# Designs tried in a protein design run: designed miniproteins, single chains, continued (4). Part 90

Each design is a single chain, and the fold is of that chain. pLDDT is the mean over its residues in the fold that is shown.

## One batch from the design tools (miniprotein)

Design m15125
Fold by ESMFold2-Fast:
Structure m15125 (fold): chain A 74 residues (1-74)
Amino acid sequence: MEEKLKAQGALTRRMRAALGLSQREAAEELGISQATVSNIESGKIPMPKEVMMRLIDLEVERHFIPAVRRALGL
């Protein structure tokens, strides 16, 4: 179980880093506290499904859509 929590924490950290967000900025975007982000990333608590879905949505909106617009000269 702790091994699964560490894997979820590592995934959360990698997604946040890919978005270019600090723990504080990620907390603000996800609507949770910075302490909650830190606890998830350290594997202290499980990653809520809602947090995972929001991180995916942020990745699409912040990087995918702007990259497509840039490639099209928009």
Scores: mean pLDDT 76

Design m15126
Fold by ESMFold2-Fast:
Structure m15126 (fold): chain A 64 residues (1-64)
Amino acid sequence: GPAPPSDLERLGAAAYALQQALRDGKSVEEIARRISELDGLDPETIRRMLEQGRADGAAVRAAR
């Protein structure tokens, strides 16, 4: 069968889910916890992805 997803693929999926949750107004803490439990990712890694996503979102809003 197919190999399990790589860490890079998991990070991509987590980033996408985080971006959607941020658009929906969910708390950053709630989403980080849920994704950490579901994907087994390091909470620290998720926090870095959240920071990056927030920075990207702020840049988009600034460019409006």
Scores: mean pLDDT 63

Design m15127
Fold by ESMFold2-Fast:
Structure m15127 (fold): chain A 81 residues (1-81)
Amino acid sequence: MSRDEVNAEIFRLALERVIEAHPGSRLAEEARRLLERMEGLSPAEQVELFREFVRRLEAEWSPEELNAFYRAVIEAAAELG
């Protein structure tokens, strides 16, 4: 796979894990919306959307919510190798 394909897969898996761990949260709702927007896009476009999403979270969200999200990303990266 290309680097963008690997990154896009990690990001999708991270979003899915956030939804599973915190299904009633605002973060899970935003993650679901982002996954929907990523459908039909190229891996490079998916990576770009994810980066924009993270920048918005960093500006608006609590350290606790950000830590939960970063944990999901790290766990997804570890699972994919």
Scores: mean pLDDT 78

Design m15128
Fold by ESMFold2-Fast:
Structure m15128 (fold): chain A 105 residues (1-105)
Amino acid sequence: AAELLKEAVKLLIEAAKILISNVTEGVRKAIAAALYVIGAAFDVELKLETDPEGAARLVIEAAKYLKEVVEELAKKGHISKEVADKILKLAEEAIRLAEEALRSL
């Protein structure tokens, strides 16, 4: 469980980095989403030993929020479809790993 959540955290941080490096407009919304995801990743690491179920749920929540923001930015043309697809794939893999971690608890 802990290893799956650590991998999910790495994917979320990578997704946040891609977002802030590639947004052309809507910069404030992109930065806010990236900061939220990075903060959630920090909270996940703090919860790994004491509340691994809560940690997994937080990964899923942060990834879903990131997907919503990225889809909105892509729809408005503030981020390219290629970049949006990369971020969405990372977020979906993070959700998959967190759901697998929940099944192992």
Scores: mean pLDDT 84

Design m15129
Fold by ESMFold2-Fast:
Structure m15129 (fold): chain A 77 residues (1-77)
Amino acid sequence: SAQKEAIIARLNALKAELVALFREAGAPQDVIDALAAHLDALIAFAASTLSVEQLQALLAQYEAELAQLRKRLEAEL
């Protein structure tokens, strides 16, 4: 459905943001590659398994977690 596709697109955008954050923080390339591969697998499983409502809840949770991670990293500067 269009709603599910939009949520999956947003999850992929969050993946890109998290990968960029780790790259900017100086994470080794093998760690970044492993993280990206793990997130791709999780998004694929979520897309095949979860309902639109469950995907919306998951998206909201991950957006909140990413915001908290960013805040913690900023506090180290």
Scores: mean pLDDT 83

Design m15130
Fold by ESMFold2-Fast:
Formats: sequence, structure tokens, C-alpha cells
Structure m15130 (fold): chain A 91 residues (1-91)
Amino acid sequence: MKELMEEAKKEMERLAKEYKEGDISSEANRRAYLTYSAGAAAGEGKLKDMEIFRKHADEVIKEEGQRGAALVAAGAVLFVGLMIDAELAKR
């Protein structure tokens, strides 16, 4: 669990860095981000808030729980980490 959470944080940080550097020009990168954060700013390439991921994870968990989370996020490990992080943040 803690290991999964750490990896999820690393992946999220990696994506945030890509966006801050303006390296997200690839459609693949955009899809990846959309996968990690459903509804996250599909727009104007100025994402830098990890809190957005937390909010999305929390919403998915509360709406459908684990099953909904798996559906929204293609990255199972990444999403599990987000779920755990969101739950810990609420405690």
C-alpha cells in the first residue's frame, strides 16, 4: 500500500513536470493525463496542481468506489495510489 502510494506520487509528479515544462505536445501525453485525472484541464496546458488529482480521485471513490476508479483511470496502480492518497487526505 505505502509502496503503491509512493509510486503514484512519483508518476503524478512526473506528469506535472511535463506540463510545467510545456513538453506535453504529444497526444499520448494528453491522453495519459486525462486518464490520471478525469476531467482535468483538457484545455490550456497550464496544469500544475496535484490537488486536482486528489479531488478527482476522491470524487470517483465516493461516487462508485474502487470499481469506478478502475474504469476511469487506465493506470490501475496509479489510480489505486490516488485513491489511497485521497482517503488519507480526508482523515
Scores: mean pLDDT 46

Design m15131
Fold by ESMFold2-Fast:
Structure m15131 (fold): chain A 74 residues (1-74)
Amino acid sequence: SMAEIEELRKQLKEAKSAEEAYKIGLQLKKLKEYDLAIEAFDKAVELEKEQGLGLELSIEAGVEVLEMAVEKVT
């Protein structure tokens, strides 16, 4: 629903951890909000880099973005 998307957008603005931003991205992807999901995955990658947590979430976020790119052009 639109209300659910708006709540996720608010949560994304307030997200402080890479894991939190990644989970928000997955929820937005399920709702077919691909542009906002990409923003969430980008934030997850940046937070993981800033916090020195390695590359696990960055790799997973990259896979999700590629899947959405295929769906968006089809």
Scores: mean pLDDT 80

Design m15132
Fold by ESMFold2-Fast:
Structure m15132 (fold): chain A 71 residues (1-71)
Amino acid sequence: TDRARAIGLAGEAARIAREAGDEEAYKYVKEGGQALVDNDIEAGRKGLEEGVRASKNEEAKKLAEEAVRAL
């Protein structure tokens, strides 16, 4: 489990989703990343997994998947 790495990957996924105009993926990934900062691993994982499902941008999706994998 690497929470710091997951937070970094979630931040990059959120940035790319926002740049791509994928507001739903951005919201979930940002919420998941914030939950990880607050040390709520369960909420963080759930938010990131919803971000993966919502993601229309392939790069943002892969980064969100890597963030889940790092947990």
Scores: mean pLDDT 86

Design m15133
Fold by ESMFold2-Fast:
Structure m15133 (fold): chain A 82 residues (1-82)
Amino acid sequence: LVEQGQKAFQQGDYLKAGELYGLEGQRQLDQGNDIKAAQLYSKGAYAYALYFKQKGDDVHADKFEGVKKMADSLAKLLQEKA
């Protein structure tokens, strides 16, 4: 899923990239890999932000940029406490 998400992102299919990163993030979370899950959710949120920017929806793009920043902060916190 991560490799497929990276390919979709590189092809400019940000909606598909966000879906694939989100699905892999959920799988990692279900397996107890919280740091990897947070990193994947960050990538997914960033992809969705780019998707909404392509559509001219800056309000939703800004919200997903916020989600990305929260996920990045969570990943860092989990790494420092692991």
Scores: mean pLDDT 82

Design m15134
Fold by ESMFold2-Fast:
Structure m15134 (fold): chain A 82 residues (1-82)
Amino acid sequence: MGEGVELLRQAFAAAEAGDAAAAREAMFRGMRLQKLAAGYSEEEAERLAEAVAAAFQAATEAGASREEIARAIARAVAAFEA
């Protein structure tokens, strides 16, 4: 499997364990790799990955459901792709 997919799995596992810091780190790394693979520049990939990681950490700390976390990620991605 791709490294980005594995990092995203690690991010959700860390979130379910209550480790918001590990969840943020894995989400940032996974999202950055996915956006680089999609043809984004390094600057664009890092900016989007940071926004998604911040949203993921905030949702995790708030005790959001997996569905709510997924919606927060989708909104963050959509804001940068518009």
Scores: mean pLDDT 76

Design m15135
Fold by ESMFold2-Fast:
Structure m15135 (fold): chain A 59 residues (1-59)
Amino acid sequence: GEKSAKAGAEAGAAGDAAAASAGGYLTRQNMVGPEEGLKAAEAGKAGDAKAAAEYGRKA
């Protein structure tokens, strides 16, 4: 419903910043493959929190 869509959009915006930070951190720490960390960071910057989280998980 509308409330779920609004909550999803707000969570997505907050998640984008967190996902971008996590992607950058993991890339810098070399704790994951650089390609997956970079994909997570780029997806977060593009406003795709789901893709950013998925790439972070794969790494």
Scores: mean pLDDT 56

Design m15136
Fold by ESMFold2-Fast:
Structure m15136 (fold): chain A 100 residues (1-100)
Amino acid sequence: SELEKVRRILDALEAHPAAEVFRRPPSPELGIDPEKLEGYVSLEELRAAVENGAIKSVDEFRELVDAMVEAIRKAAPPGSPLQKAADELRALVDEEIASL
């Protein structure tokens, strides 16, 4: 089912080392511009949305992950560890979806 697929992908994301900085909204101490985080969804918020039935498909889930990654790319300094972590999460989602 779509929900089982989404949970599988989310479980993989939460287990990845790069995911730690995305569990909650990243702090300004990490060099993040908070004004560029408008509309950002953390992994904790994403998990809540999956479990409460707000996300019903892999496509909806992917759209939210894409928004999260783009927010970090815009808010984080170029070439920063945060941008690399965001790219790694996006690549993991693509890999997990390709395995479905």
Scores: mean pLDDT 79

Design m15137
Fold by ESMFold2-Fast:
Parts: C-alpha cells; sequence; structure tokens
Structure m15137 (fold): chain A 56 residues (1-56)
C-alpha cells in the first residue's frame, strides 16, 4: 500500500531528523550545528520527493 509506505517513510525521516537536531543542540561548534541542520533539511526534502513519487 502506498499509504503505508508513505507513513513508514515519514516516521523514519522524523526519527532521523530528530536525532540530527539533538546532535546539533549538543554540539559546541556553530559550523557543525549548521551542517547538521542542513543535513536535517536535506533529509526532509528527500522524503518530500519520495512521497511525491509514491503519490504519482
Amino acid sequence: SKALEITKLQFVTLAEVSELYLQARLSTDPAEQQRLLEQAEQLRQQMKEKVAQLEA
């Protein structure tokens, strides 16, 4: 089911993004914080694209 695949993808991405946000908050390096936040945004964008493909 496309709906189940989308739901699983969203939950997995949320978990990964949450971990990156935690790592960013624990980092003492502003450059590392920015890199981790950019990585989280990239994962969200990739998830959005995969969801669009599954809905097509």
Scores: mean pLDDT 86

Design m15138
Fold by ESMFold2-Fast:
Parts: sequence; C-alpha cells; structure tokens
Structure m15138 (fold): chain A 63 residues (1-63)
Amino acid sequence: PVTDEAIERLREVAKKAGSKKEVELVFNTPPGAKLAPEDAEKVKEGMELEEKENVVFIASTEP
C-alpha cells in the first residue's frame, strides 16, 4: 500500500472538511487503514495532523 496516497488523501479530506465535526462519518473508510506496519506509522503521523488540524477522519469512499 502506498502510504503517500493515504497521507495525501487525509490531508485533502481534512482540508476539505476544514472542521472536526463538520463532516460526520461521511465516508466509512478509516484513514488509518492502509495496513502495513510501516505504512501505519506514516498514517499515524497523519492522525497527529488530524488531531492538530482538528478535523475528523474521513476518506472518499462511496458506500
């Protein structure tokens, strides 16, 4: 899995949301779920960004 895309998707989604609860579970994809152990570490950094940015975890999925 490409961790770069995961991070970018998170940043893009976070940027798009702008707020923390503005987008409440619009997407069902866990942004920390591009699962390799090393990949998870990059995503974990994205999680910190989300926490700092105060945005919710959302990803573009269509379910």
Scores: mean pLDDT 47

Design m15139
Fold by ESMFold2-Fast:
Structure m15139 (fold): chain A 103 residues (1-103)
Amino acid sequence: SEELDQAVEKAKEALEKAKKAKDPKEIIKAAEEGEKAAKKAYKEALKEGTIEAYKKALEAVENAIEAVRIALEANPGDIELELREGVLALMRGVLKLLIKKLE
């Protein structure tokens, strides 16, 4: 879907912002944008229920995880960022399982 494709692109943009930002607060903001995009991609992929949609959402989730990890490096011990990484890792696991079951 267009909504899924837009969410994937937004997660990718968020990762690029996190990589380029020098201010720890800007990096956190980029990671938050990536998380929102990944959650939207995840929801849209579950609605579509296809291997192709799950793979697109997996890409968005993996980009969001990388953005959160960059934010954690700039803000070590941030419990909220650690929780966000954990939630995204769970979504990644679910998507991988769904892809495996449909292959």
Scores: mean pLDDT 90

Design m15140
Fold by ESMFold2-Fast:
Structure m15140 (fold): chain A 97 residues (1-97)
Amino acid sequence: SLDKEIEEGINRIIESIERAKEEEPDERFREKLEELIERLKEALKNKDYVEAVYVVALALLLLKYREEGLPFEEALERAEREAEELVKKVLEALAKE
């Protein structure tokens, strides 16, 4: 079923974020990644797929900006802004189909 495929996909993403967190030396990035892991687990439990998409996008963008060497505050601000725009575009695309 689609629900099972989404759940399995999100669980694989959670595992990837958990690995990134374990290798992260900056405490602020680690704490934020842990927060996002817990938010993803709760979203999955509640079948809140909009929240799940947002948190996935936010986590992946945060990791991207961390690799690019951005300081935590700037990385988080950019990741939040872009994740909100991505979710909006996905929802707008789904509404047209």
Scores: mean pLDDT 86

Design m15141
Fold by ESMFold2-Fast:
Structure m15141 (fold): chain A 56 residues (1-56)
Amino acid sequence: GLAGQAGEYARRAGLGGSLQASMGYALSQGFGSEAGVQAILDSKDGGLIKGLELAK
């Protein structure tokens, strides 16, 4: 699902596999939508994912 995709992209962005579940959960709470995942994909720098985790 969306959380799984977000976690995979976090890993590919260099955040590491350990963040996969937490990033997926964070996106589910804050972004929890296909559009949110698309925005992260478009950035392709992982900064958005880190920002979402810090915004917790």
Scores: mean pLDDT 52

Design m15142
Fold by ESMFold2-Fast:
Structure m15142 (fold): chain A 63 residues (1-63)
Amino acid sequence: SMTETMALNLAFETAVQALKDGKSEDEALEISVKKIMETFGLSVEEATRLAKIGLEQAKNVLK
């Protein structure tokens, strides 16, 4: 859905920024989950799923 696409993009961008700021992967995941829930009103389960995907994508593009 469009909401999932937007939430995944937000998760990815949030994880990239958190990792660049020197946050751990666990911290980046927690920040992304919270931001998705606050922005889109998704459940913790759905937000966690999207945040994990976004974090893995962020790890793959960062050098």
Scores: mean pLDDT 87

Design m15143
Fold by ESMFold2-Fast:
Structure m15143 (fold): chain A 74 residues (1-74)
Amino acid sequence: LVEEVVEFARKLAEERGLSPRQRQAVEEAAIGLATGTATPEQATQFLADVGGLSREEAREIVEEIAKKKEELEK
């Protein structure tokens, strides 16, 4: 599950043309979401603060990752 969510997030970040630093932040957010240690709101804040992403872009990324996690938890 965690590995699958992180792989999805990595591909999403790569397709969005994010920098290496932003990709690293997205992977960390994905781990937090996958393990339940971060809420979507906390992950969005993390991507904005640490990843340097816009709030809108961070929210879109978090929503896609959260959706993938829900799909895999079935």
Scores: mean pLDDT 80

Design m15144
Fold by ESMFold2-Fast:
Structure m15144 (fold): chain A 110 residues (1-110)
Amino acid sequence: AARRAEVEAAARRAIEAVRAGDEEAAIAAIERLAELGVEAVKAGDKETAELAIDGLLEVARTALENKASLSVLEAVLEALRRILKAATDKELILKAIAGILAVIGLILEA
């Protein structure tokens, strides 16, 4: 429950930073979102882990729409990779893989 609120806050901070053009703040918030996602996976909190993946995808879409630097999209890919590496649940593994493919698709359209 507490970790869910932290995931939502980190995702919001990342999106706000992307919209503001604050690359350093965006990457820091993306890294925090990755940490929270990994912690949720390790705690068996599948719902919060899924929220972290969804948050990272929203950040990636916002980054593309706002023409953010490639380093922001690379930070999202690394965050999804960290969650994938920690995941042992089949549905979380598939969701993280789908997320990585979606972000690669966004990069190729840019």
Scores: mean pLDDT 87

Design m15145
Fold by ESMFold2-Fast:
Structure m15145 (fold): chain A 97 residues (1-97)
Amino acid sequence: GYPLISEKNGLLLVEFDASSPAAVEAAIEAVRNAKVPVLALVNKADTPGAEEAARRVEEAAREAGVDATVVRYSGSTGANLEAAQATVEALLAQAAA
């Protein structure tokens, strides 16, 4: 799948499918070039390699010198989906304040 990369209210939103190597690399590149706090949504977190992808995003944010929140969820199982949505809403509201 394609990663969703968007900046809103001084927050870089990056959503990507952890099962797609191309999406993972695009997400890491966007985070590495970030100048604002990052909210990363890792879809298919139940996929082997999803934890490594999440860690690479966290490391890329640290190298860029920006704060990062990484949220893991699975759209296929609904696992953590409501919690992930609530976290996104809270962080977007905080960035807008």
Scores: mean pLDDT 74

Design m15146
Fold by ESMFold2-Fast:
Structure m15146 (fold): chain A 58 residues (1-58)
Amino acid sequence: MTEVEVHVSPLVFRDAEGRRVRLASVTTTSETEVTTIDGLLDVETGEFTPTAVVRRPA
C-alpha cells in the first residue's frame, strides 16, 4: 500500500531566483520504504521544485 502526504508551510519567502515560494514536503510511504521530497512551491504558478530527497527503509 502506498500513501502520499503533502505538507505546505503558510510562510511565503523568496528563493535563490527571487520567486515567491512556500516550503513543501511530499512524503510517500510504501511497504518497503519512506521517501520524503522537500521542495519549494511557487505561489504564482503553483509549480513544485524539489530541493532534497530522503529515502529511508520502512
Scores: mean pLDDT 77

Design m15147
Fold by ESMFold2-Fast:
Structure m15147 (fold): chain A 81 residues (1-81)
Amino acid sequence: SSEIEELLEKLREAVEKKDVEAAAEYGWKLKQLLGRDIYEPVVEALTPVVGEEKAKEIATAILTSTSKEELKERLEPLILG
């Protein structure tokens, strides 16, 4: 889906720019569209920016968060630290 590819690119750019709010917005939208299938696409998109280990941590936060607000709080130390 072109929408999924566009959201993955926007997520990558948000993480690169350290825009936690945008990263949470796009990550949450991807979770609604892909559910459990989000993990591998997010890891592949983010590995070039933050490395594989941090990409997996971000993908896990997106997969396991129960709200967009929880996701934002969990992404803040991963993106800014």
Scores: mean pLDDT 88

Design m15148
Fold by ESMFold2-Fast:
Formats: sequence, C-alpha cells, structure tokens
Structure m15148 (fold): chain A 58 residues (1-58)
Amino acid sequence: SEEERRRFEELGRERFASLSPERQEIVRGIARTLRAMGDAFEEGLKKGVAPEVAEIIL
C-alpha cells in the first residue's frame, strides 16, 4: 500500500542517515547498479529480449 511504501522510505532514510560516510557510499553504489540493471531489463522488454537480459543480470 501507499502507507507501507511511505513507512519503508522513511525507515530507509533514517537508517541510511545513521550509517558512516563509507557505508553510505557503498549503499549508493549498490543502488546505482540496481537502477542500471532495472533500466537494462526494461529496455530488453521493449526490444523483445528480456529473457536474454535476465540471464546476464542473474
């Protein structure tokens, strides 16, 4: 639900803010990688090669 999403986002922000700067940078790096993987899969869906993209990501 929207309420659960908002709660999750708030908790995520609080936990992220309590991390060391080094750990924050690691989390940002992982988030960037996950976004890029999601973008690649979406592009694969548009081009009809989503299974091939999933094999590379997994």
Scores: mean pLDDT 78

Design m15149
Fold by ESMFold2-Fast:
Structure m15149 (fold): chain A 80 residues (1-80)
Amino acid sequence: GIEELLEEARELAERATRLLAENTDLPKEVRLEAEVLLGVGLIQVGVGLATPDEEAAEESLRRGVELIREAIALLEEAGA
């Protein structure tokens, strides 16, 4: 449910933030794209938290999780 999605989003956001902080030597374009994906993902998490409809909240949280996972995948593919 929502609680599990929030915990997953938190753990993934922490991992993405750590990868960005520890890998400053990655190509600027890769780092910027990962930062944008993380930022948009966090906005989707925030929209989910602000949404009173449970189904719509879960949908926004899932989109946020997917975007943050994409940021992590991009960084890992680039050698992070």
Scores: mean pLDDT 88

Design m15150
Fold by ESMFold2-Fast:
Structure m15150 (fold): chain A 81 residues (1-81)
Amino acid sequence: EDEAVEHISEAALIVKKDAGEEALDEVVLKALEAIYESGGDLIAGLEAMKEKIKELKEKGVISEESAEKAIEHLEKAKEAL
């Protein structure tokens, strides 16, 4: 439980540091939308965060290295749930 929260926090910090607050807000919004649409599935939220980070990478808003590290933390969060 604490491990999942720690990994999500690290992913969020990586996105905020490299891509900024607005990019982090977009990632969080996608997670909340996915959780709502799935009826409360936190794993769906983490998957939506990963997809949004990939999109930001394609747009050049976040570096490849930061995107990979953030996605690794989200995968570890999924494993810890």
Scores: mean pLDDT 86

Design m15151
Fold by ESMFold2-Fast:
Structure m15151 (fold): chain A 102 residues (1-102)
Amino acid sequence: LPEWYKDMEEQLKILKEIADKVGYDLEALNKAVSEAFDVPLLSKEDLESLKENIEKRKEELKNADVTKLIELLEEILKESGLEINSGNGIYVLTLTIVVGKE
């Protein structure tokens, strides 16, 4: 597994708890993720771009194994103009969990 994903996988329980509490409130999600993981806040535009790109891939994400999930998350980050790192990865994974609950 890529190093950036290993760090996120260990925190998956916390990500699910944040997703459950915050849902589609992007400002509350941004703050909760930033505070929980000590990662920089994203802009509103970056969060909205991530959400749109996740929703485009919703069906693929539902059926993805771990390897395919990582590939899709990296594609979402690239399409959203964000670097592939653990901080941005925490945001994309948390939003993926939120979208997956619909």
Scores: mean pLDDT 79

Design m15152
Fold by ESMFold2-Fast:
Structure m15152 (fold): chain A 67 residues (1-67)
Amino acid sequence: LSPRARAVIERIAEALGVSPETVIERIRAALAGPEVTREAAVREFAEASGLSREEIRALLEDVERTL
């Protein structure tokens, strides 16, 4: 993962009160699902972290590249 992606994951993890590994697992689950599930995850993570949906989509793309 890029340094930017790691920083975003850590911010989401802190906001949700979970580990960074849990955030990665949730992203992988969303990527394995249909588009509606991916968009729901983007919305949830953006709301929790205060980041834009664009930033969260960039994170999903970075995680997808590591699969």
Scores: mean pLDDT 81

Design m15153
Fold by ESMFold2-Fast:
Structure m15153 (fold): chain A 100 residues (1-100)
Amino acid sequence: MKAPKVQVGTLKPPEKGKEVTLVSRVSGASAEPQVKWKVDGADQKNYETSPVYKIDGYYYTDSVLKVTSDELFSKKKYGMEVTHPSLSSPLTVELKPEDL
């Protein structure tokens, strides 16, 4: 079964004292995916998600969450949860500051 691919990261390396834009991309989805950001397992409400768009028969969506560098480096766990009709359970991808 081909699950949607989920990627999380930043548009540019994080800088101390500046706003950081966290970005996610869901790709390869056979139907429209639903996405949300989580911080330490808690649902976020202050993010923006693009309209779902279609390339070569697959659905894509991009989502952005803006945080302060202090929040990002506060040891909180930032993650993306993806819900899709082809998945028996939500797909979760965790962002790690050391991976940025």
Scores: mean pLDDT 76

Design m15154
Fold by ESMFold2-Fast:
Structure m15154 (fold): chain A 83 residues (1-83)
Amino acid sequence: MAEELRKRLLEAGVPPDVADTAAAMVEIWESRDKLRSTDPEVRKEARKRIEEAEAHIRSQSLDQRNAAADAMGEWLGERDREA
């Protein structure tokens, strides 16, 4: 999901830093679902991915974070229109 989103945003002409930040936001959501796994190794890897994604997002300016959230929202809105 996160990798597909990043690829689609780059193809749509979104700057790489914004696309990477949007992908990090999706990675947090996907990894939070994995925290419900019964496998301790899956949970450990999910926590690591969340920490790395949160660190990346915190390194971005407020404007970059807002741009990433807007790009992600536009992508989700286009998927809803296709349904």
Scores: mean pLDDT 76

Design m15155
Fold by ESMFold2-Fast:
Structure m15155 (fold): chain A 85 residues (1-85)
Amino acid sequence: SEEEEMRRLVLESEVLEGITAIMLAVAKLINEDPEVVKKLEELLEEMERLVEEARRAYEAGDLERVREAYERVKELHKEALKIFK
């Protein structure tokens, strides 16, 4: 159903945010390059905003907006993966 799809996309967005938060925590723990840490912090902050947007869109029943927020979260997560080598 449309509601099941929206719920799954919000959950997947939250999971990607959580994984990125763990990546940031690990980067800080291993004393990674400070520029890498700053970039991961900026990406995580943007992902947090997008996940909140996805949750609000879900509450409004706006599947298209949930999908758009999810796609942007995926792009930011891919950027985090490229930076954290």
Scores: mean pLDDT 89

Design m15156
Fold by ESMFold2-Fast:
Structure m15156 (fold): chain A 83 residues (1-83)
Amino acid sequence: SMVEEMIERGRETGREDGEILLEELKDKEFSEEAKEAAIEKMEEVGAEMGRILAEKLPVSKEEWQERGRRAIEEPLKILEELS
């Protein structure tokens, strides 16, 4: 279904963004557990955004901005807290 395809595409985009983030931060000594957890969080966020877009759910401008902020802050926090 289109919804499932959009969710999976979002998950893949999140994983790719996570890999790019880890490459940018390669000089930092993060644990393998922290890196895996950060990628998993990015996959989850990407999948949820894909679902929202596919289902055309009514999301306010403020809620969309908040989701975008959390998509950046939560993976970074995971990297810091688990390393």
Scores: mean pLDDT 79

Design m15157
Fold by ESMFold2-Fast:
Structure m15157 (fold): chain A 88 residues (1-88)
Amino acid sequence: PPVDPAVVEEIRKLAEENTEPEAQKLLDAMLDALLTSKSREEAIAYLLAQGVPEAVAEAFATGESTPEAEEHLIEWLGSRERLEKIKA
């Protein structure tokens, strides 16, 4: 996979536990990108096509987070709590 398997597993757990439709769609899109993409570039391109900001898509594909990517994630997910769940 183009990303750390541990990241994929955490996203999968969050998708299974989350019952909110908006958050579930986001997590499903991220999980699909990570599981079906053959490269980091492909995963980033897929996430960008889904409307994910570039900094967020890069941080997600690499497992590295920057303050800028965190702010974009909070804005896109609608809350800091959702970002903390993805990182936990």
Scores: mean pLDDT 57

Design m15158
Fold by ESMFold2-Fast:
Structure m15158 (fold): chain A 74 residues (1-74)
Amino acid sequence: SEAEEFLKKQLEEARKLLGVEASEEQKEAVRKRIEEKGPAETMAWVSENPDPAIQLAAAEVFGELMLEKYKEAA
């Protein structure tokens, strides 16, 4: 919950700075690419994408994955 609250706060600050919101479609596209191409190639694709909304979607999806790995390690 503490890690979840931290992630939520960071994403809220990112949304305020960028002035955009990540849609569920964009988050699903990122998740699907991670499954098909792997996380490293997905990160490279995101870094080349000029759309701040897709960058925010990637931050949210990778944040969720990191949180799940953190819970598994505990």
Scores: mean pLDDT 74

Design m15159
Fold by ESMFold2-Fast:
Structure m15159 (fold): chain A 100 residues (1-100)
Amino acid sequence: MPTPSVEELLAEMERLTAEALASEDPAEEIRLFFQFLSVLATFLREHPDAPLEHIRAMIELLRRLAEGSRHPAVRALAVEAVRTLRRRFPEVDVPEPAAP
């Protein structure tokens, strides 16, 4: 299949973020979060030189999951993902997720 574009991967991550935050089923939210991480891994693998604005958008979606998720496991993993990406991309000006 053709390689997904940066815009397609970001749109999918935004959709998954919205669905996860709207979910009232912990199992569904966890499943959607792991699907988000799979799309994120594809983004980083296929677009290692993506513009910083796209990296910022990706980190901001993770920050929204870290702050907005009702599920402790999703919140904790999203916080660690934000911290990991902020260390990898220090040039990206995205604030630390709000404390739980």
Scores: mean pLDDT 81

